# Designed miniproteins, single chains, continued (5): the designs that were tried, part 55

Each design is a single chain, and the fold is of that chain. pLDDT is the mean over its residues in the fold that is shown.

## One batch from the design tools (miniprotein)

Design m18017
Fold by ESMFold2-Fast:
Structure m18017 (fold): chain A 92 residues (1-92)
Amino acid sequence: VPKEVLELEVGLALERIRVAVAELTAERALKKKDVKALKESLKVLEESIERLEELRERAAEVDPELAREAEEELERAKERKEEIEKKIEELE
């Protein structure tokens, strides 16, 4: 396997973990009405969105299937960000 493809696969796996951690943090924060923790989960999602956009662009040049997976995770992260933003507005 080309080194560049492996590096991108690892990058995607790490961003998937970050998104999942942010989702779990947001769920816990919602149950406790913890606006600070919700804002922290938003920051993680925003950073992951930036990294996923970069990853998708790099993957498109070397592995179209990996680029598609990155795009799917990017869309999911954006949807979760919008949901959390709405919940913060409801609590403030």
Scores: mean pLDDT 84

Design m18018
Fold by ESMFold2-Fast:
Structure m18018 (fold): chain A 59 residues (1-59)
Amino acid sequence: MLTDRELQVLTLLANGKTNKEIGRSLAISEHTVKSHVKSIFAKLDIRNRTQAAVAAVRL
């Protein structure tokens, strides 16, 4: 299951936000966002932002 932070990152990612924009929104670094994106992709067994958007809608 995704953490609350990973759900926030996934929601912003699904809305077309860049890693830099997500970092600004959540007050974390762009590299930290990239780490969360990697974790989300591994946990949900997805490979790209399009699949992330579909996953977010189904949550």
Scores: mean pLDDT 80

Design m18019
Fold by ESMFold2-Fast:
Structure m18019 (fold): chain A 74 residues (1-74)
Amino acid sequence: MSPGEASIKEYAKKSGISEEEAGKKLIEELRRDAEELRRKAEEAEAAGDTSTAAAYYAAAGILLSEAELVEEAL
């Protein structure tokens, strides 16, 4: 089972919805959370906190990669 497929099944089971609906919602949530993390990274860079900015950019990248895996599993 792919990582994306496993995430869809877990979300569907937890939420009591279909796997197709769960996948779509999970992609939306992951992309929204990634956007928020990128905004926080930009704020940290503006404040001169490059290490915090790097951590937020890395976290956003992970969420986008997960969204891609979920999309591929649909």
Scores: mean pLDDT 82

Design m18020
Fold by ESMFold2-Fast:
Structure m18020 (fold): chain A 63 residues (1-63)
Amino acid sequence: SAEQRAEIQKLMDRAQDAIENKDLEELKKVKEEFKEFLETQDLSPLERAGLETVIKDIEAEIK
């Protein structure tokens, strides 16, 4: 839905800013919110794959 896409975009923007600023605490928080979104929302396969990729990118920045 348009609302889900807007929420995903906000989380993606927050993750991108945190990655650029090396803000590990914000990255961990955003990663948790992405995981909750994946677990609770009915997402298309494309949206799910996109979020899984973002989570992996965040994990790479943290580790």
Scores: mean pLDDT 78

Design m18021
Fold by ESMFold2-Fast:
Structure m18021 (fold): chain A 119 residues (1-119)
Amino acid sequence: AVKLTESGGGTVKAGGSVTLSASVSGIDFSKAGVSWFRQREGEAREGVASLIAATGGVLIALDVAGRARISADVAKSTAYLELSNLKVEDTATYYAAVGLSSDPKARYWGEGTKLTVVE
């Protein structure tokens, strides 16, 4: 079974930075795509960043461009999302998702980590 374990949320001051992590098991991470999503209170889940671990291809959402960095440690099967210069509007539950290029219809989700940004 595929399992994602997320960490790194909590309460942070605006202008600070945070690193969110997702440890992945039960899938060949060298062949996996990784995406980070967030969901604000009362809003739909939206994409934040995406990385194909095998190729290094990266997409970053416009509202976090210049403040977000996505990375992966393939040997450790761990994905990271770094957010800098945090804004109160970055307050959300952040989710990691992984899928295999060989099975584009199957995506596996983490349970989420809550980030609260305060002034």
Scores: mean pLDDT 82

Design m18022
Fold by ESMFold2-Fast:
Structure m18022 (fold): chain A 64 residues (1-64)
Amino acid sequence: SQQAQIDAAGQQGALAGETYGIMSPEEMAKMARGAAEGVFAQKAADPNASAEERGQAAAKGRKE
């Protein structure tokens, strides 16, 4: 499910933050969750089957 995937992303971010101490687990979890939400929001808003092409064009130049 969409929600489970978003939650999993947040959990993974929290673990990375705790393990490496790059930033707080809460901050990393929030970032990971936000990224996953963005993907699903784009899919939900897609009015046609070319969502993937539109997503690629819209996301071009975004960080990896």
Scores: mean pLDDT 59

Design m18023
Fold by ESMFold2-Fast:
Structure m18023 (fold): chain A 60 residues (1-60)
Amino acid sequence: SYVDELLRDQLDTAEKYAKNMSKDELIEGLKYLLEEAKRLKASKEVIERIEKLLKEVEEK
């Protein structure tokens, strides 16, 4: 779906620039993206990918 493609693009951008962002900025951005993905009923794959990245960042 268009929503899944948009969210994948945003997630790819976040992953690419993660090393140039503060931990707090990345966590805030990923939390916002996760809430939007759930609100827009994105695919399970997209939601799980965001959740996995969020956990990885929070555990650093």
Scores: mean pLDDT 81

Design m18024
Fold by ESMFold2-Fast:
Structure m18024 (fold): chain A 67 residues (1-67)
Amino acid sequence: VSPAEEAFYKGLLYRLQRRYEDAAEYFLKAVELDPDSEFTPIALRLAAQSLEKAGRLKEAEELYKKV
């Protein structure tokens, strides 16, 4: 289990709890810790979706453009 993988799973847990700002933070942390990981495209998309749910629409749009 890697630190990036732990951050990704924490993001999933926060998203399930509808804590979208926390979810986005941990998905982005997972990307930062291992940007070349196989799950990085999924983490970026989930971060963007979580920011959108949190009402941070401009930040979500910027992330969608990077995916």
Scores: mean pLDDT 82

Design m18025
Fold by ESMFold2-Fast:
Structure m18025 (fold): chain A 59 residues (1-59)
Amino acid sequence: SAKEEVERGLKFVEIAFKVANGKEIDLEAAKEFLGEEEVREAIEVGERIRKRFEESAAR
């Protein structure tokens, strides 16, 4: 359903931003909710955002 799709999208964004902020995620629970591939993509997005923040904070 549309509601389930929105909830999955919000969870993806939540994981990405937690990773970007250096926060820990419950990897097992995340995989159960989104599936392994979507969790991997969310982590990769979060890591790219984190690198960009670190680069912009450099002197």
Scores: mean pLDDT 80

Design m18026
Fold by ESMFold2-Fast:
Structure m18026 (fold): chain A 61 residues (1-61)
Amino acid sequence: MSKEEFDEEVKRALADMILALAKRMMEEQGVSPEEAAKWARDILEKAGYPELGEEVERELS
């Protein structure tokens, strides 16, 4: 696996995990979609993937 291919898989896995956690927060904790999206975006931006944060925010909207 090339570094670029590995990095893409890591980004997809991270986005999927964060999206799943955000949806769980909405379903089980009653967090608003806006708050869940903001949390997900913040985490992904801190991880160095702000573009993934925007993608996850759009999926939660």
Scores: mean pLDDT 77

Design m18027
Fold by ESMFold2-Fast:
Structure m18027 (fold): chain A 55 residues (1-55)
Amino acid sequence: MEEEKEQRAYEAAKRALEEHGLDPETVANALARGLGFSRERALEIAEKAYEDLKK
């Protein structure tokens, strides 16, 4: 149900981290405000994207 919304957030987080050099906390705040995620869930998505980019 919210899987598509989370996938969009994850892709947006990856692009923000990769192209703009933003930190995961900044990206998480943007996801929480823009897409209506809780701050906790937004941070989880942003941290996962950041970790995946390190591989």
Scores: mean pLDDT 77

Design m18028
Fold by ESMFold2-Fast:
Structure m18028 (fold): chain A 63 residues (1-63)
Amino acid sequence: SVVEETARLVRESILRIAEEAGPEAAVRAARLGIEQARELLDTDPLGAQGAIRGAEEALAEIA
């Protein structure tokens, strides 16, 4: 699904930030991404849901 694929891509992206810039940078990127995605829930609900899920999954691994 769009939600599952978006979540996977967002999670992978944030985990790559953790490898390249460290866990604090990745946590900041994930939190900012969640805030931005929440604003897009009315315009792109499936993409926004996937992005929030992927970011939350990445946060669970990092923090």
Scores: mean pLDDT 85

Design m18029
Fold by ESMFold2-Fast:
Structure m18029 (fold): chain A 59 residues (1-59)
Amino acid sequence: SALEQRVQRGAQGLRDALIALGLSEEEAERLAEEYKELALKDPERGNRYGARLVVEAAS
């Protein structure tokens, strides 16, 4: 579905952003997968979670 494709792209982007901010590849992949599971059930909640992860990693 369009939602699944959009969420998959979001997860990949989140993973790459977290790695760029200094997280390990393993931790970034784990968090991106958690985002994906949440975003597939509730896209707005998933987006808020992903944004929070980036802010926390950048702090």
Scores: mean pLDDT 88

Design m18030
Fold by ESMFold2-Fast:
Structure m18030 (fold): chain A 76 residues (1-76)
Amino acid sequence: SPDVERALKEPEEKIKKLKEKIKEGEDVSKELEELIKELEELLELARRTAPQPLIDKLEKLLEEAKKLLKENKEKK
């Protein structure tokens, strides 16, 4: 599905950048919470229109973002 394929590029880049910021000690909780919401909405759409490999990739991105948020909050 073109919509899911295009939308995956931005979340992938955001996660990469947020991982860098976390490594540098920056608090990115708000950015991660916003990304998680976007990924959940995209996953809901993807489950209706996307092939399974794209759904699986999106689920992995969502899990990674949730894990990063938990780890970032635990440092507070």
Scores: mean pLDDT 77

Design m18032
Fold by ESMFold2-Fast:
Structure m18032 (fold): chain A 83 residues (1-83)
Amino acid sequence: SREELEARLEELKKEYEELASLKSSFSSVPKLLKEAEEKLKKAEELLSKEELSEEEKEEIEKLLLEAETLLGVLRIVQGVERL
């Protein structure tokens, strides 16, 4: 549902903010953060529409899944780098 997509977007945005606040020595981290940000921003723009088609909902689900995957990779990379 739309409410589930909105809740998931908010959760992923919070995870993004937490990961983006961490310092990292890995050169891949800034690139992955930017890609995750772009996916989340696109999902937010689609969700800002008053009415969503089933195709638009599917696109949002794909964007959120891609963002979740990128944030998961970031969490692993930063977990390995932990002081």
Scores: mean pLDDT 79

Design m18033
Fold by ESMFold2-Fast:
Structure m18033 (fold): chain A 55 residues (1-55)
Amino acid sequence: SLSPEELELEIEESLLLMKAEIYRRLGTEEDLKEAERLREEAERLREEIARLREE
């Protein structure tokens, strides 16, 4: 079963990816940069989740 901490991180990752998709769809150069930043934050959270699962 998922720990409450792991679940919270998965929720945060999902929200970041949703925000990234919205910025990508807006399509200005600045919005695309923000989408990339949010995607990279989501990747860092995914790595943290993976680390928690190994410990």
Scores: mean pLDDT 83

Design m18034
Fold by ESMFold2-Fast:
Structure m18034 (fold): chain A 85 residues (1-85)
Amino acid sequence: SFSIDIIGKGTADINEIIKNVVDPIIETVKKNGGTAGYTRLAPQIIRVFGTVVGDVDKVAEEVRKIGETNAPKVQASLGELKITL
């Protein structure tokens, strides 16, 4: 599954791992009506996948780029996220 594939790549190139997170985020944004869907789901996606890939800042930056590209007025608030290891 997607989650297993990301976990399995934890020791690989972090950029490849982030790219595998980004594609489902784009698809989720499209299916959930762009900006509204992104705003609702981005914090949850960053929390889950940031923990899995071990680089919350890079995951957040990729999520931000996707938001700006596909929904230019949406930004994820990292200050409100809590990641439990």
Scores: mean pLDDT 48

Design m18035
Fold by ESMFold2-Fast:
Structure m18035 (fold): chain A 82 residues (1-82)
Amino acid sequence: MEIREKAREHLEKGKQLYEEGNYEEAVKHFEQAIELDPDLAEAYYELGRVYKKMGKEEEARQYFVKAKNLDPQNEKALEELR
């Protein structure tokens, strides 16, 4: 429970860093989130978004697929995969 709360905190900080344009630090926080909670579909989705923003489309696609597999109802990941 506390570990999942910390994973969520890293997810939120990563999202904040992404909005600030600090993509490298955002990636690190999303990686920390999935290290603490490997089932946190949103963290994989956000990693996909950052890699897509950095022009790494194949890596982004892999993360969107992972997010969809963990949460098949994730509309945002489904939109990225179409």
Scores: mean pLDDT 82

Design m18036
Fold by ESMFold2-Fast:
Structure m18036 (fold): chain A 78 residues (1-78)
Amino acid sequence: KVEEAIKLAEKAAELAKDVSPEAARYFQKGVEYAKEGKLDEAIKYFEKARDIALASGTPEGKKAASYARQAIELLKEA
């Protein structure tokens, strides 16, 4: 569901904020698009955030990317 995807992306942003502020900003923008019902835009932003978070090479970045993948799947089902 869109609401569950938003919660996962917010958790991802919180994890990413100290290790990849860029990824955190992409998660935040994706959440804004999802709240507006712009699901295709939200998915694109979460995909960018996922890739940037993974590039950090940190456990927090890996966990944020995991939440991003789950959020993307939920939005594709909506």
Scores: mean pLDDT 83

Design m18037
Fold by ESMFold2-Fast:
Structure m18037 (fold): chain A 81 residues (1-81)
Amino acid sequence: SEEQLKKLVKIAAEILRKNAERGERDPVDEAIAVMILSTARLAAEKEGNTELSEKLKRALDAVAQGRYDEAAKLLEEIANS
């Protein structure tokens, strides 16, 4: 469900926010966040939710570049919508 997907996105946001606040890039936390976000993006694509899929792609791109603050902000917006 969309509600469950938002809960997963919120978990990923919290992981990335914690790392951003510490100025760290923990590889285990990153792997968990990427797994959650990749799963959420696939679910959004299967349901035809192009807007959500695109937002999740932007968050994943930010994570890949180590921009955890940007990624967390994008995910927080999704979770609060």
Scores: mean pLDDT 86

Design m18038
Fold by ESMFold2-Fast:
Structure m18038 (fold): chain A 67 residues (1-67)
Amino acid sequence: SAEEIAEEIFRRAGKPRLSSDEAVPLLAELTGVSLEKAADVVLELQSLYGPFLDKEQVVEAVKRLLE
């Protein structure tokens, strides 16, 4: 599920909130999308929520990338 992928991202990162430099490569690897697609989704979410993404926002990113 998107929630399980987000949990794995935060497990690998070892942080409660992630910058784009941290979130983008993990999102690309774990969802199978390109770095460019992952970066586009992260930039959209950062425009809404600010520079650091929490677990709920990373779950949203995973859901958008798996559509």
Scores: mean pLDDT 87

Design m18039
Fold by ESMFold2-Fast:
Structure m18039 (fold): chain A 81 residues (1-81)
Amino acid sequence: SPSREELEQEAELALLQMEYSILKKYAEKLNEEEQKKAAERLREIARRAEELARTSKDPAISEEARRLAEEARELAEKLEA
């Protein structure tokens, strides 16, 4: 059975993934000011996902968090361009 810490990490990852998906979906519709705010939030998502990737003992959570961090950084760079 998953531990409480594992469930909390999985929940945090799921919330970060949901927020990333919403930002990615609306990226093309954002004005310049909204793009800057979205990029800042994507940088925060990437940092939190990297923390999950480093601290999680579950390889599946760690790998998914690492992928999310990379994707969030790439989208942030695109919106900052």
Scores: mean pLDDT 87

Design m18040
Fold by ESMFold2-Fast:
Structure m18040 (fold): chain A 52 residues (1-52)
Amino acid sequence: MKSPLEKAVELAEKLLSQPGVTAQDVAERLKSLGFSGKTVLEALGEVAERRA
């Protein structure tokens, strides 16, 4: 079973692949899906590390 963080990371990567989507847009979308603010911040950090 995927953790909430892993799900948030996968969704963040998918959203960031869309043209014109910013990290703020991703954060708002993940919050609307019920992810906690902590998980959203950790997911965005993880995506940044994976893209480096």
Scores: mean pLDDT 78

Design m18041
Fold by ESMFold2-Fast:
Structure m18041 (fold): chain A 68 residues (1-68)
Amino acid sequence: ALEEARRLLEEARREPDPRRSAVLETAAALLAIGTALEEELELLKKGEITEEEMNERLERVSKELLEA
């Protein structure tokens, strides 16, 4: 999930067309956010995390994408 998103970001960096590069970056961000949300929702359903903890974890994913 995050690995697939990072792979798409690497492809975006190698893409010579800035429009196609932007599409790949957007796809990577959406994939990472969607996967993180799904994982955190499963933990929330099990009562293993709170809504506040879920928000903090999603913020970490966003930070990783900004630093990639």
Scores: mean pLDDT 74

Design m18042
Fold by ESMFold2-Fast:
Structure m18042 (fold): chain A 91 residues (1-91)
Amino acid sequence: SLHEKILEVVEEVYEEVLKEYEENPKDKELLRALIDIGSLEVVVRTFILLKASPEEILKVVEKAIEGNKDNPLAYEKLEELKKRIKELIEE
């Protein structure tokens, strides 16, 4: 399902940041990015459980991007996540 693919993409982005953090555990920006993306994963998972549309989930990601403009690593990863979700919706 599209919801399952969206969750998979969110989990993949989280795992990428987690691996980078595990290699650099003193990097506070990576920790901040990991926390911000992990929080977004919980929100996205909740929206999927509530049968929110893919477009509603995309809006949640866009709000997270806007809220993280001061967090360079989180911002970059969230922009990547938005792009991947848009590509899934356009299939």
Scores: mean pLDDT 82

Design m18043
Fold by ESMFold2-Fast:
Structure m18043 (fold): chain A 68 residues (1-68)
Amino acid sequence: SEEKIKELNEKIMELSEKYIQALNEGKIEEAKKILEELIKLLEEKYKITKDETLKETIKELKEELEKL
């Protein structure tokens, strides 16, 4: 489903921007929530694409979440 991948990519981009903004503003609790949503969207994209690079990204973001 190409349409679903496009929708996920748009949401991932939007949340990535919001995550960086929350970190820059020192809003750590907000950043954590955004990062959790971002991880879920990436996991959903991985289920569709089976792209192993996404697995690595998800792992890195989960480690980042634990450090926040």
Scores: mean pLDDT 87

Design m18044
Fold by ESMFold2-Fast:
Structure m18044 (fold): chain A 73 residues (1-73)
Amino acid sequence: VEELRKKILELIGEIIGIIGDIIELEKELKKAEAAGDKEKAEEIKKEIEKLKEELKKLREELDKLEEELDFIT
């Protein structure tokens, strides 16, 4: 149970990190859009999309670990 909780905390840390990266990129996207830099805006959008896919995978992994914790607790 303790090992499973440690893995959950590690995943939460990774999720928080990616959310922070997405927030920063969304800030940069707003700046690029305000500046009329369409090329930079498109590049940032692609980076955000990639991070959102990574976030989705980590959330799915977290859900599985939470189900496992519930099952054995």
Scores: mean pLDDT 82

Design m18045
Fold by ESMFold2-Fast:
Structure m18045 (fold): chain A 66 residues (1-66)
Amino acid sequence: SLAKTAAEVAALMEGIPLEKARKAADIVLKNSDKSAEEIADLIQKETGIPREVALRIARTALKAKK
């Protein structure tokens, strides 16, 4: 749950709309065993969030989980 919350908050802080922020957080939660780069690629593919923004979201979420 902490990783999902961290991902959602990180996305909102990057100016991502709530609907996309929630979807990005769900992708992080489902793929938390993957690298930040793999998660960022999935976020970009599923939501259209730019890869560099998606990568920051993924890195922040994974650090919060650890």
Scores: mean pLDDT 82

Design m18046
Fold by ESMFold2-Fast:
Structure m18046 (fold): chain A 67 residues (1-67)
Amino acid sequence: SAEDLNAQGKKLAENGQYDEAVALYKRAIELDPEYAEAWRNLGEVLEKQGRYEEAEEAYKKAEEIDP
């Protein structure tokens, strides 16, 4: 499920596996594009990677869904 992918992504991010976490969050969003938490988590990990423009886009999506 999208929730399972999001939870697994969070565990990978906690371990510093940011590329793998990004991939899982993107898969969660593919299954549920309205999953605000997955968009927010994606933004956080992109920001950790210095991918600021992509992080801003992800945060904006999360805010549009669940302000």
Scores: mean pLDDT 87

Design m18047
Fold by ESMFold2-Fast:
Structure m18047 (fold): chain A 84 residues (1-84)
Amino acid sequence: MNEALIKAVEKGDVDLVRLTAAVAYATGASIEDFKEALEVAKENGHTEVAAVLYQFMADAAEREGNTELAKKYREEAEKLGLKV
């Protein structure tokens, strides 16, 4: 599990989440890693953080060859106010 990402999400610091999630994505973080972070964001009511996490989950889904799932995650990010 990416401890640095979870800590950033708990703080609700959008800029730190963007940085930490980008590093996690670049180093091969899976959809499952981002799903755990997303649960923490939802539990703490950090809507913008959740939107950012959905964007990275979409990118991870594309990397894994799941274009249908990637589209679904982008739609969720847009619903939360993040431009895809």
Scores: mean pLDDT 81

Design m18048
Fold by ESMFold2-Fast:
Structure m18048 (fold): chain A 107 residues (1-107)
Amino acid sequence: EEAREAAERAMEAGAEAGLAAVRAAATGVSGAAAGVAAIGAGVEGWVAARAAPGEEGAERAARGAVEAAEAAARTALEDAASEELAREAVEAARRAAEAAREAARAA
């Protein structure tokens, strides 16, 4: 239950990172890929956690979500037309990474 709640929180944080990246990209075309990547990171982390029961599955899902969120944050920063929106995307990705680490610890 605790591991599941942590995984759900990681997915939600990943989705928030995706939305922040999309907002940053809204002033330009190239940043759209960053938003998709960030959203995908959250979804994949959630799917992996649900598909692989037990502690090892949750930890693997959390690690994947962290790596994907950090990669998406780097891409969003480079493609953003607005420094403020880029900063928000990076901060959202960092929150997603921390939530994923909490999910791994809860497993």
Scores: mean pLDDT 57

Design m18049
Fold by ESMFold2-Fast:
Structure m18049 (fold): chain A 108 residues (1-108)
Amino acid sequence: MMPLLRVAGYDARGMTPEQREAAAEAARRLAEAAEELAKKYPEADFAYGAVSVDEARRTVIAEARVFSREKREVLTEARGEAHVEEPSVEAIREATERALRRLRELEK
């Protein structure tokens, strides 16, 4: 069995130190949730959690994905968004909670 790779990432561009810490923790939580969901997919070998900011849409985006690297295919994904005037720790948490709720809906 190919070992499952778990990756957590965030886009630190324009973030304060407090926002970077919140984004790093959020990405880790998303990656951990994706890793648990990956157990339901025999083909899953990659679990990914990420937080990013879309400045043009004034939106914080949290996402979790389960991949098969062998097939180069996204097996499942969940996304949460929070629209804000400026990125904040609260917006990062809200987007993350929305993504995590979606992941729980995909779990039976």
Scores: mean pLDDT 80

Design m18050
Fold by ESMFold2-Fast:
Structure m18050 (fold): chain A 78 residues (1-78)
Amino acid sequence: REEEIERLRRELEEARRRAREAIERGDLERLAEVERRLEELMRRLKELGAPQELIDEAFEEMVRIGVEELRLAVERVF
């Protein structure tokens, strides 16, 4: 359980790096992929009873990605 939570924490760090790279490239498809991975990660963290602080960090990252996805989508239309 603790080892699984630590692995998920590392996956969150990797997702953050991938999200940053996708934002810098304006890559909406990659951002959507990272968002789906974070949603699955949050579900697994909740199932394992991970610390609320870690769950909150994952949620904050998902919100940040959603805002950037919206910004990039608007830039494509306008």
Scores: mean pLDDT 79

Design m18052
Fold by ESMFold2-Fast:
Structure m18052 (fold): chain A 72 residues (1-72)
Amino acid sequence: MTEEEIKEEMRKNNKLEEKDLENFKEILEELEEAKKKANPELKEKLEKYKELLKKALLDPSVFLEEAKKLKD
């Protein structure tokens, strides 16, 4: 399971059920946009976030908490 597959499943499954998924979607979109823009500061930090996201996405319980922190 990759981070992309997990977040896609969460978006697909929960996008109809939960506002939480909308929150995740916004954060994920922002992260992907920032990655595409290739901001040096964010890019290096993004790799650390990617590692954290992988763990959070693999663990649904952690994913929700991490999403809240990223939003703030």
Scores: mean pLDDT 59

Design m18053
Fold by ESMFold2-Fast:
Structure m18053 (fold): chain A 78 residues (1-78)
Amino acid sequence: DEAELLARVLRALAEVAERLGFEELAERLRRAAERATESEEAAREADRVGAEAARALIEAGHEAELAEAMAAVRAEAA
């Protein structure tokens, strides 16, 4: 399920954000993850929020933590 995979990605990003002290971003990501399965519109918004969060974390120098989180999501999905 694409929406369930998206929700898992957003939860993984939220954990990274929380560990790095970005509590507001972590809350936004968790909220988007919870809503991702409600509708196609909510899924599109969740995808946008996730992409913006990933870009912000990469620009802040946290690409390695993002790569680790994504590897964990892939392992769980397999």
Scores: mean pLDDT 81

